Designed miniproteins, single chains, continued (2). Designs and how they scored, part 67

Each design is a single chain, and the fold is of that chain. pLDDT is the mean over its residues in the fold that is shown.

## One batch from the design tools (miniprotein)

Design m6460
Fold by ESMFold2-Fast:
Structure m6460 (fold): chain A 83 residues (1-83)
Amino acid sequence: SHFEKGLEALRAGNYEEAVEHFKKALAEDPDNVDAWTYLGIALARLGKYDEALAYFDKALALDPDNEAARLGKAVVLAIKKGE
């Protein structure tokens, strides 16, 4: 699946490739909270912090208790405040 390919790319450090696979996964299943969260993580690794925050907010809109999305958002906000 595109979601699995996105995870493989993310683990390999291929962040642009991970973004493309997670976007394709979300085109097939927009309710995939993990795909929104990992898309945010991949964008944060690319320094695209505003885009990362938008996707973490989409994940949290679907699942407010998602720990990975909450942590990802907190980390990105801390980076933006420290820069």
Scores: mean pLDDT 88

Design m6461
Fold by ESMFold2-Fast:
Structure m6461 (fold): chain A 64 residues (1-64)
Amino acid sequence: SVMERVRELARRAVEDPSKAEEAVREMERLAESIEDPELRRKAVQLIVAAQIERIGREIDEELA
C-alpha cells in the first residue's frame, strides 16, 4: 500500500542521512497522490515525525 511505502521511506530518511532528502521528496509525492484526506493527513504526520527525528539526531551529534 502507499502508506507502507511512506513508512519505509520515513525509516530510510532517519537511518541514512545521505538518502534523507530524496526519501522525504518521494514521501511528499506519495502523500499528494492520496485521495483520502485522513490517509493523506497520516502520511504528512509520518513525514513531519521523520523530519523531527532527523533534526533531533543532528542536534545530539553536535552536543555530544
Scores: mean pLDDT 77

Design m6462
Fold by ESMFold2-Fast:
Structure m6462 (fold): chain A 74 residues (1-74)
Amino acid sequence: DQAQRNLDAFVAAMEAGGSRLSDATKQQLLKIFSSEPRITPEIARKLGEEAARRGSTEDQVIELVKKKVEELKK
């Protein structure tokens, strides 16, 4: 499942940056990744790296991923 691979890549990047995500946020991210097949594991990894670098809150993490989905919709 690409959505699960995207979530795994995103979470791994966030955790490598010293951030921890709640199970609730992980479930929201999985739903978003399941809705957008144009997000690849590489895109998800880069988003996770950006979120960790910025010190994003969990709400900001969700908004960052939603913004990427809207960009891909054009």
Scores: mean pLDDT 83

Design m6463
Fold by ESMFold2-Fast:
Structure m6463 (fold): chain A 84 residues (1-84)
Amino acid sequence: MKEKKLEELIREEEELVERARAALEAGDAEAAEEHLRRAAEVAKEAIRLGYADDTGVPEEEAIARLEEVTAGLIEQARAAAEAM
């Protein structure tokens, strides 16, 4: 069922984001980057299951936006580690 898969993907993304936050708090930018990249892949799967269709945004454009946001978050994680 499409909705059940979407809910599972959202939960997995949330868990990965929480792990990324914990890694940043520990000063581990490499682990945070890995968790953020995994969260982005899960979010892309959610978009492909019709999340983008529900928002009226084309799938390719939604994925491109997600990739841009993920790259920005990874840069922020690296900058935070460099500042420590």
Scores: mean pLDDT 73

Design m6464
Fold by ESMFold2-Fast:
Structure m6464 (fold): chain A 59 residues (1-59)
Amino acid sequence: APTDEELRALARRASEETGVSEEEAYEAIKKYVEEGDEEFAKKVLTDEQLEAVRALKAR
């Protein structure tokens, strides 16, 4: 399973790329990884960012 540090790193990158809140990006990433909430993740993250999260979840 991905570490919390890895999830926070992706959230920080998403915030830098799109201007979304780091906290909001972290919440979306965490819900997707833990609960499979792809619909919420798609509202907050770009397709490229979501692909990075999917790759991380697959490890």
Scores: mean pLDDT 80

Design m6465
Fold by ESMFold2-Fast:
Structure m6465 (fold): chain A 88 residues (1-88)
Amino acid sequence: HMSKEELQKLIEQFRQDMISQMNQVNQQVLDLYRQGNLDQARQLLDDFRQQITQQSQQMSQLSPEMKPVADEIIEATENLIRKLEESA
């Protein structure tokens, strides 16, 4: 059972954590592309997609209000992956 205030704090912390993770993966993948390590970059993107999907599914189970946030994060992650794959 969560209060409205606790739910809002959870949403904000989840968004901040996901943005930080996306920024880290973005930088790591670009570094791998510069090194010519395309297979390692693809593996990192696949691992990241699985991680975000798992975390988003877990968050969506906490409250109906979390589902739109989880869907938003999944969409942002897929857009980042697509952009990075196009940048190789």
Scores: mean pLDDT 82

Design m6466
Fold by ESMFold2-Fast:
Structure m6466 (fold): chain A 118 residues (1-118)
Amino acid sequence: MITLTESGGGTFKEGSSVTLTGKMTGDMKLVFSVAWFRQRPGQPRQLVAEITIGGLTSYAPEVAGRATISYDPEKKTSYLNLSDLKVSDTATYYWAAVSLDVPPKVYWGEGTQVTVVA
């Protein structure tokens, strides 16, 4: 069974930084991509950052220039670093992995809460 676990959430001051960690366990060695999503109160899940197996990265406009995503396939671990935190960054953050299967399977963690206070 493939399991995704997020960590690094908590309560942070505006203007600080956070590093969120996503870790995968189980027999999936390679993924097509890994991505960080967030869900703010009253809103759908939104893509924050993605990295593909080829190393291509993409970032949502709201976090461009403040976010970096990485993935270590040996450790099956992704990091999302988010700097210059804003109160609007308050959300539950979810890590997702997209398989190389056809059709692709998407695996989700249970989420980690980030609260940013002024």
Scores: mean pLDDT 87

Design m6467
Fold by ESMFold2-Fast:
Structure m6467 (fold): chain A 70 residues (1-70)
Amino acid sequence: SEELRELGLEYLKQGDNEKAGEYFLRSAQESLERGDYRSGSEDLRLAHEANGSKILGRASDIADETYRRQ
């Protein structure tokens, strides 16, 4: 559900990629059970990014850009 996805995003902000991935997977499962393949696919992508450390790399790049501009 949207609530599970939102909770996953909150855990990403806290740096808890493992919990974020769990909530995105739960959101994906719920969407797929409802036949909502679009939302389910998006949530699976978010879970993969959280579990693959890609979120940390992306956050680091953004921080580096912000630091350089200051």
Scores: mean pLDDT 70

Design m6468
Fold by ESMFold2-Fast:
Structure m6468 (fold): chain A 85 residues (1-85)
Amino acid sequence: MELIEEGRKLAEKADEAYKEGNYKEAADLYAEAIVLYSKSGTKEGQILAVGVAMRLLALAVEEPEYADYFNKKLLEALKKAEEIE
């Protein structure tokens, strides 16, 4: 439960960073949220992690000059999630 709440707070901070134009910070925070959701070991956490991953993919389309950074952070998060579960 705590990991899901912590992940949600990071995702909220990522949304704020994105709105402020801090795209790299937003990507870092979204990636961290994916890892925390995956570490929860719950079905709910897996669904939330997929949701944030889809958000990073959408942002790569919206901000093409930062797409490589978003894709890098997404892949790093997915690799860390795979190593945990």
Scores: mean pLDDT 83

Design m6469
Fold by ESMFold2-Fast:
Structure m6469 (fold): chain A 119 residues (1-119)
Amino acid sequence: AVTLTESGGGEVAEGGSRTLTSTVSGLDLANSSLGWLRQRPGEPRQVVAALSADGSGRALAEEAAGRFTISADFAANTAYLHMENLTVDDTATYYSVASPATGGDTAYFGAGAQLTVLG
């Protein structure tokens, strides 16, 4: 089975930084596209960051640009979302997502990590 497990959530002060970690089992991140989604209360899920398996690039949501960084440690099979200059609007549940580059139609999601930014 494929499992993504997020950690690093919790409470952080406004203006602070936080790194979310996703530990991945049953899927090789070196051969997968990687993303982070978030869901703010009462809002749909939004793509925050993406990293292409083909090396074609990285993408960040406009409000995340300059503040957030997506990365992976392929040897550890672990994904990261580093977040700086946090605002109360960054309060959300954050989900990691991965899809095999050659698997076509399947995306795997973690259970999510709650982040609360205190003003």
Scores: mean pLDDT 84

Design m6470
Fold by ESMFold2-Fast:
Structure m6470 (fold): chain A 69 residues (1-69)
Amino acid sequence: SMEEIKRKIYEKLKERNLTPALYKAVLEMIENDLSEEEFNEVLERLKHLAGATDEEIEFIKEIVKELKS
């Protein structure tokens, strides 16, 4: 469900001590059906701000892809 997916994303971001703003950005990407360009912009910000690993970025990308399918 959407609530379960949001919870999983929140837990992953929270585990890295990330700010609520990063969680909100990911939720907006999911809820507002962002374009691929906008999605990539959010991921670039996530890497830049938090030093996220390729695995973490891939995990978020897969969750969004699964949700949009």
Scores: mean pLDDT 65

Design m6471
Fold by ESMFold2-Fast:
Structure m6471 (fold): chain A 73 residues (1-73)
Amino acid sequence: MEKELLEEARKQAEKLREYLISKGVSEELAKRVEELMLRAMEALLRGDEEEMERLLKEEEKLLAEAKEEIEKA
C-alpha cells in the first residue's frame, strides 16, 4: 500500500507541476511544489504527522508564491 500511495502522490504532484507551468509559473517553483507534496506523503506514510503538516504548510506558502507569479505574468 505504501508504494501505491506514493505512486498516486507522484501522479498528482506531476499534474500540479504541469498545471502551474502551463499558467506561467517558473519550472523551479513548480518543481518545489511537487517535491514538497511528495515529502509530505512520505512523512505521512512513516507516521510523522507533525512533519507532514509542516510540509503541507510550506507547500501552501509556495502555492501562494506561484499564484503571485501567475498574476504578474
Scores: mean pLDDT 78

Design m6472
Fold by ESMFold2-Fast:
Structure m6472 (fold): chain A 96 residues (1-96)
Amino acid sequence: MRELEEEAREMERRVEELLRRAREIAERAKEAKKKGDEKEVLELEFELGSIALALAVILVVSRRLVERHPESEALRRAEELARRALEEVHRLEEEV
């Protein structure tokens, strides 16, 4: 159980870091778009896509761990955070 709680904490930390980076990238993409910097917009859109893929992997891994350990509240929290973060990143991609 302790090992699963540590794994969940690492997933939560990574999700929070990826989400923070996605929000920063999305704001930079909006500013680049206002300035007409097409190259910077494309590069930042690619970075957002890479973050979305990373979050999707964490979501799949956390979901599989929850299936094996449904009693673990920590794993359920990590799955829910990854799911919400991925949904937010997809919304950010649509806005830029």
Scores: mean pLDDT 86

Design m6473
Fold by ESMFold2-Fast:
Structure m6473 (fold): chain A 70 residues (1-70)
Amino acid sequence: MDVEGVIKGLETLAEEAKETNPEAAELVRKAIEALRKGDIEEAIKYLEKAIEAGPEFTAALRSAIKEVKK
């Protein structure tokens, strides 16, 4: 699937998380920056950290990790 679709989903998640868990939202934004640079390994690390900071987002974040893995 297109990395662009994953980025769009993560942008929506970061906006939603901003109100309930700003730390998780910041980590998701760092993952988006890594994806835009093409650094998939760095992006996955930030998504894993976002899961630890916001377990309520685990399902969405794990889905994103699976989509960026080839």
Scores: mean pLDDT 82

Design m6474
Fold by ESMFold2-Fast:
Structure m6474 (fold): chain A 104 residues (1-104)
Amino acid sequence: EEVEEKVKEILTLLSQGKLDEAIRLLKENPEAAERLIKFYEEQIKKDPNNASAWLNLGVAYLALGEYEKAIEYFEKAIQNARSLGDTRMAELAEKLLEEAKKKL
């Protein structure tokens, strides 16, 4: 279905760090956002230290207007990124966390 093609487009944008474009497409395609949430929840079950999966869950929930869940997942992304020494991912997740907090 068309949702699968939107999921692929959004995954590509997320992998390229094009978060503003990814958030826009997620807002325009909430069914794709829900598919991506299920995908990243499965990734986290297999590897709870996957900081990228926590970050992308937060981004999807932020796009859906689920700000409290977005905050929770960004906090998890920050914790895991810092544990791995990934300063850039931690800083990115911190910026998104503050954006989500401003929406509450």
Scores: mean pLDDT 85

Design m6475
Fold by ESMFold2-Fast:
Structure m6475 (fold): chain A 92 residues (1-92)
Amino acid sequence: MEKIEENIKKLEEGRKKLEAGDPSAAQEVIDAAMELGNALGEAGVKESDLNKFIGLVLRIIGAWLEGDVASMARDAKGLIELAKKAYEELKK
């Protein structure tokens, strides 16, 4: 659980940097997203939620390769929201 919360925080920090126009935060966002995906998988999140998460990570990587910082920030926000939802379901 702590790993999930830590990586959500890292994603929030990276997303804020991207929204401020700092493209150097892209690697930080990707690294945090990959670590968060691993932590969610280890925690036993539903396959459907994990598949949605992987899809968003791939979209962020695609946006990074295209230099689309705005799309990276948007999809990072979507990852954070999905991760928070999955984490709340694990508490039940």
Scores: mean pLDDT 81

Design m6476
Fold by ESMFold2-Fast:
Structure m6476 (fold): chain A 90 residues (1-90)
Amino acid sequence: SADRKAAEEADELYRKAAEAFAEGKYEEAIELLEKARSLLPAVKRYAEEELIRQGLSREEAREEAERGTRLNEETLEKKIEEAKRALEAK
């Protein structure tokens, strides 16, 4: 439940960051993305537990969660870089 709530919060933060970016609020977008990034351990844990319920081993679930999660470190880092570049270009 707590991990599920963290995953929902991370999705909400990512959505708000996209809205802030579209409005030219790049500092706000960066802050929201960094908050979403801080929730990634809980997001991954929730994904892992769901995959284990589906019959995967703990190691397989960990690898699959890291690969299959829409919100992951690579995606968030890319979005943070995009927002920082937009801020620098003003």
Scores: mean pLDDT 81

Design m6477
Fold by ESMFold2-Fast:
Formats: structure tokens, C-alpha cells, sequence
Structure m6477 (fold): chain A 57 residues (1-57)
């Protein structure tokens, strides 16, 4: 089920482009709804992806 990981990666990229916290929160909420998980869980998973990408740079 690679689709869930792909949606989380797309959300991480969108968060990097977000100009403020309101836009970031909207991205997290939409991603959580698409995946059927809580906004808190979506935020944690996205944060881990961002942390891993930053570690590669």
C-alpha cells in the first residue's frame, strides 16, 4: 500500500511551500481525511518524513 506513503510525501512537500500556519494546518487536515487517520497522527508522520529528508541534505 504505497499510496499512503505517497500522500504523506506530497503533504510534506506542500508544507515546505506553505507560507503560514493556517495553510500548513489545512494541508495536515486534508491529508488526515484522505488517509482516514487523526490530524495528530498525520502531523507526526509528515514531521518524520521532513526530518529524514533534512538528514539526507
Amino acid sequence: MAEKEELLREAAERLRAAKDGAEAMAIINETAKKLGISPTEAAERIAKILEEEEAKA
Scores: mean pLDDT 77

Design m6478
Fold by ESMFold2-Fast:
Structure m6478 (fold): chain A 55 residues (1-55)
Amino acid sequence: ADAEVERLNAELKELQEEGVRAHILENDEEKVAELQARMDELKARIAALGYEPTS
């Protein structure tokens, strides 16, 4: 993948880790919902570039 796709996948991984923290350690439903929306946007951007999002 090109550098842009690698950067987006790295951001997605960081948001996934933050989401686990927010859900398990903080029990912050609002933060979890915001992180899910941001992850969905990143996945859509990766797909729009013709690549498969990675976890």
Scores: mean pLDDT 75

Design m6479
Fold by ESMFold2-Fast:
Structure m6479 (fold): chain A 81 residues (1-81)
Amino acid sequence: MRAEIDAAVNALTTVAQAEAYVRERAEEVVKASKNGGPGAVAQEKVDALRYAVALLQEKFPDHAARLRKIADDVLDKGEIK
């Protein structure tokens, strides 16, 4: 998991790509939660999202707040609280 996210983040060269990646990871959390599957699967997706956002905030510090807001907005619309 971490090595895959590290590779993906290192390959991202624009803020637009970073925003799309954060949105994709957050949508995976929403899907896992809505499918009614094991809570462990949803937690794994949450941990992956948190790690990805942290790395992207370090890579794009001027856009750190916006990247976090994208994740939060997707999770909020999916009622993940």
Scores: mean pLDDT 77

Design m6480
Fold by ESMFold2-Fast:
Structure m6480 (fold): chain A 64 residues (1-64)
Amino acid sequence: SMEDLRKEKEEALEELKKLLEEDIEKASHFGLQKYLDFLAAGDEELALEFGKEAGEMFREYKKK
């Protein structure tokens, strides 16, 4: 369902946030891999939403 897909996105963003606090290189690799996984699953809109939110998290990290 769309609700399940949104939950998967939110869980991926939470994991990304944890990795970003620990290791930016691992966070970058994880974020890219999750984006590609969503894209490969055929949900381009979900992949784009994940990419935008992940990008915002990286921008916010740089401001710290």
Scores: mean pLDDT 79

Design m6481
Fold by ESMFold2-Fast:
Structure m6481 (fold): chain A 72 residues (1-72)
Amino acid sequence: SKKEKAIEYVKKAIDALYNFDFDTALRNLEKALEYAEGEAKKHIEKAIDAVRQGKYTEALKHLKKALEILEK
């Protein structure tokens, strides 16, 4: 499903952030946006902005919130 794909891409982005692979994180977040909707999409967009600003802890908080919403 679209929801499952969004979850997969968000998890890949989180793993990339923990590995300091910010380019891979951003590519996976852009992929997640193709499948995410509503509040989850909003949090993924905020995470992308946070990564671009070097605010990696803020990005991770938004992605964890996106997963919480997607897994409801």
Scores: mean pLDDT 89

Design m6482
Fold by ESMFold2-Fast:
Structure m6482 (fold): chain A 60 residues (1-60)
Amino acid sequence: MEKVERVVEAVLEAAKANGWTIEEARSMVRTAGNALGLSPEEVDEAIERVEKRARELGLP
């Protein structure tokens, strides 16, 4: 699994478990992506993917 997809899945699982908002999930993508060495472009892609999927899941 690509690093971007791994970050997206991990953040969405954490968001569901902790009741995070979309804004909180977005913030965590930046933190996790930077820690895993994602490029700025990969972080932006991960944020877009998390936002889209979080909205589909009904996160606030």
Scores: mean pLDDT 81

Design m6483
Fold by ESMFold2-Fast:
Structure m6483 (fold): chain A 92 residues (1-92)
Amino acid sequence: GPLAKEGAEYAVEQARKAGAEGDGRAEGNTVEIVVRGATPAQMAGALAGAVAAEYAGAEAEVEAKGDTVVVRIKGESDEVAGIGAREVGKGL
């Protein structure tokens, strides 16, 4: 929903401000954030953000391959999904 979308957009903006290429999508209460050209610090930050998203009540999955990291957030609500995506963005 709208909050999941805003959370995804926030995370993409944070990735881009940090010099990486970011892409995000939101569908229902699910958010996918893709960071390409991620530094090791951004990869560590994405993992920390995913952990923080889980503390906020979301389900988080992180996949890393080379310099690309993909974070998937699933919330019980649009609000929880948005909060989870923002936590990932704060890590980037």
Scores: mean pLDDT 85

Design m6484
Fold by ESMFold2-Fast:
Structure m6484 (fold): chain A 79 residues (1-79)
Amino acid sequence: MLEKAQLADKVAREVRKTLLELGIDPETARRAAMAVSLLVLEDPNPTLEQIREALLKVPGVDEETARKIAEKVLEVLKS
């Protein structure tokens, strides 16, 4: 099983890659990845709503981007 810290790191990498692929700037992608990794360190089974709310607190992330990334994070956490 992946340790909590390893899971958080995996999620952070996937969030940053996905945001960069969507054309989001590197600083915003880094902040979003950090926000989600911190959430996973607190709870390895966050809800879609918790992930979306964490992403929306990052300047430069809109509702549509937050929704897409939250769905991707849940997919990664379930795999």
Scores: mean pLDDT 81

Design m6485
Fold by ESMFold2-Fast:
Structure m6485 (fold): chain A 62 residues (1-62)
Amino acid sequence: SKYEATAKRDYTATDGKELNIKKGDKVIIEEKNEDGLLKAKSLSTGEVGDVPLEVLDNAKEL
């Protein structure tokens, strides 16, 4: 199943694999990676990248 989550704070990507996120942005979680990163798609920008688990609020199953 896929999940939708909401960013609980801003996050600035530190490399080209990571996703830039603003507080309140909604993302679709596509897969769980190791090291506390999730592969997600931003619904605001359409960009896909890795985001730290700790910047996302509780996921809603789709």
Scores: mean pLDDT 77

Design m6486
Fold by ESMFold2-Fast:
Structure m6486 (fold): chain A 69 residues (1-69)
Amino acid sequence: LEEVIEELRERLAEVPGVSEEEIDKIVELLRKRDYDGVERLAVRLVVEKDNVEAAEVVGEALKKIDELE
């Protein structure tokens, strides 16, 4: 889990339009295993910021976590 979170932080930092605060919120939700919250935040990135790249990165991280369970 922690490796997936670190990779997610690094990848999101390279995506334009994602703030450190947004990255920290996603990481917090992932550590709490609040996957519904993570998915809702990813939807907001697309709807509010048109940031499909960030949503894709989050989706890939969720898939990796699902594979670990």
Scores: mean pLDDT 76

Design m6487
Fold by ESMFold2-Fast:
Structure m6487 (fold): chain A 74 residues (1-74)
Amino acid sequence: IAELVEQLSDEDPEVRREAALALGRIGEPAIEPGAEPLARLLSDEDPEVRAAAIEAVRALGAPAIPPLVKALSP
């Protein structure tokens, strides 16, 4: 999980996309460590990375919403 969270900030958009999808597949344990980096990817310059972040959030479900909202708007 920690390595995937680091990859959410990678310079390569393909790496960011794959890391976001992988965190979504891991589920609940990825929510807390991934919330802030995933929230940033929702505004990523690459539309495929943004789509992957949306899919990851959708896969993580309602429990991910409060940490993401906090990350986007403290």
Scores: mean pLDDT 74

Design m6488
Fold by ESMFold2-Fast:
Structure m6488 (fold): chain A 62 residues (1-62)
Amino acid sequence: VELLEKIAKKLDTLSKEELKKVVEELRKLGAPVTKPTKRDLILGLLTLSEEQLKELLEFLEK
């Protein structure tokens, strides 16, 4: 889905500290993510619904 690709590209622009904040947001949405690595974040995104992906994208666009 286009949302997943858009989020993945946004994650590529983030610092390690910003990725840690994304991990916290993903865990709030119920994704089983513990590490601020792009691999773990992408795997977490695959467990989310379309509505949860939209919520995360809005968080990242702030």
Scores: mean pLDDT 76

Design m6489
Fold by ESMFold2-Fast:
Structure m6489 (fold): chain A 85 residues (1-85)
Amino acid sequence: SFSMDIIGRGNADIDKIIENVVDPIIKVVEDNGGTAGYRVLAPQIIRVFGTVVGDVEKVKKEVLDIANTNAPKYQASPGELKVNL
């Protein structure tokens, strides 16, 4: 979402979301028996950042909800999400 341009560097911010959030979440999903790949997870995660601008804790919660939905064995709390946002 272009709302990221308000708080950051446009494409550079999207690249950082991929490196710091999307790629780790894909690994968590795969490690916990999920089958969702980049094409399913990346648009959902990027949309969260475009919708929840500036609220890091809400972003973490929404991203964790995406992970839990797609990884049946990964039922961690938001405080356990090992992602640098």
Scores: mean pLDDT 62

Design m6490
Fold by ESMFold2-Fast:
Structure m6490 (fold): chain A 80 residues (1-80)
Amino acid sequence: DRKARNREMGDRLDKAGKSHDAQGNYEAAGISYEQAGKYYLKAGDKKKAAQRYRNAAKAYEKAGNLEKAQEALKQAEEAE
C-alpha cells in the first residue's frame, strides 16, 4: 500500500527529526522534519504534513537559517 509506506517513511523521518533536535543538530532536524512533511503529503495526511513543516521551521530558526524557516512555514500553510 503506497499510502501506508509513505506514512511509515513520514513517521521514521519525524522520529529522526526529534532525535536530531534533542541532540542540538538543528539543521539535520529541519531537513528530517521537512522530508517527513513531504511523505505525509504523499500519504494524503495534510494535517500531519503541516505540523512537521512547522517543526522544520522551528528547527531551521534554531539553526539560524531564517530563509529555510520561512519556506517551511509557507509549506505548512499550503499543506492545510
Scores: mean pLDDT 90

Design m6491
Fold by ESMFold2-Fast:
Structure m6491 (fold): chain A 99 residues (1-99)
Amino acid sequence: MSKEELDLEVRAALAEMIAATAVRIAQSDPNASPELVELTRKAAELISEIARKAVEQGNKELVDKVIDLAKKLAEAVSNHDLEGVRKIVEEAEKLYKEL
């Protein structure tokens, strides 16, 4: 494994960790609707799949996009932004479809 490949795997793991944290925040928040929790789980699952594919392809640009998406997910969840989470799911589905 090259240093460049290792850097991609580490950054992909970071995206997955941020997304998993967003799910935990949604699940532990008594003010989070069941719909927000469900959509957050869907977004996190898609982010994980895209991250995995991006590493397999050596696609640095896709890894950077999925990290940004994971960060946006955590922010939307912390703000109880249901529409923001829906938009992230749609964006993740589009990225996944293009793989």
Scores: mean pLDDT 85

Design m6492
Fold by ESMFold2-Fast:
Structure m6492 (fold): chain A 77 residues (1-77)
Amino acid sequence: SMEELEKRKKLIEEFLKQNGLEDDPEALRTLADIYKQLGKLEEALQFYRKALEIYEKRGHPDVERLRKELAELEAQL
């Protein structure tokens, strides 16, 4: 349910804050997926963009894949 997803989102956000993982690209992607499941596409895009920026700076091999996923999500807005 949407209520259960909202509770999970809050618990994950709190966990990430307490553990200093707010800038972890994998954690950002996980949050983006949850926001997407909640239908909060604009917020999901913000988290995906932040993760992409970090991946690009680190030369991560998933950069091109994430760019395509982000473009597909933007097309849904």
Scores: mean pLDDT 79

Design m6493
Fold by ESMFold2-Fast:
Structure m6493 (fold): chain A 69 residues (1-69)
Amino acid sequence: SSLIESLRKLIEQARAGKASLTGVKAGLRDLLKLVTDPKVKELLEEALRSTDLEEVIRLIEEALKILES
């Protein structure tokens, strides 16, 4: 699956209450292995350090903005 599609699915599941912070972070760890853009990698690594689900979602949205540019 594409990185963009997988990241969008993580946000969708989190906002729908279908994924916990721990679940989203597990998905991010797997997807981080596929990331080549250093700015996207930095944002997703920052998301992995966050303890706030809304902050994690916001950082993934910023990463998606870069990937879709």
Scores: mean pLDDT 86

Design m6494
Fold by ESMFold2-Fast:
Structure m6494 (fold): chain A 55 residues (1-55)
Amino acid sequence: SSREEELKEEIKKILEERALTSQEMDELAKKYGMSIEEVQRLALEAGVELQREKK
């Protein structure tokens, strides 16, 4: 879905600079209207995608 895609892109931007914190996950959950658990799953997926794609 477009909302999940947008959130994953946001997470990828953060991960390029530093590790994603629990506070940021909570903020993203609130911003995108998702549960913390959903954000955690998307963050895991984004991290795996970045590792596979690399630079």
Scores: mean pLDDT 78

Design m6495
Fold by ESMFold2-Fast:
Structure m6495 (fold): chain A 80 residues (1-80)
Amino acid sequence: VEENEAKLRARREEALRAGDYETAAKELGALAQHYLLQGDVEKARELFEEALELLRKAGASEEELEELREGFEAALREAE
């Protein structure tokens, strides 16, 4: 679990250095899901917000970002 988390973090750092915001956002989304499954809702929310910001830099529309946010908020309610 922690080894996989460290690998995801490393991939994110490499993607950010390369300017690949889409890949960096994907890795952050995976980390957010990991923390959500562990019950760390606050950490998951922080990571998800960071992923949305990277997607915005990659050219995602505000409509797409809102849909993703609504989906995540629904997942948070189910995780309670």
Scores: mean pLDDT 74

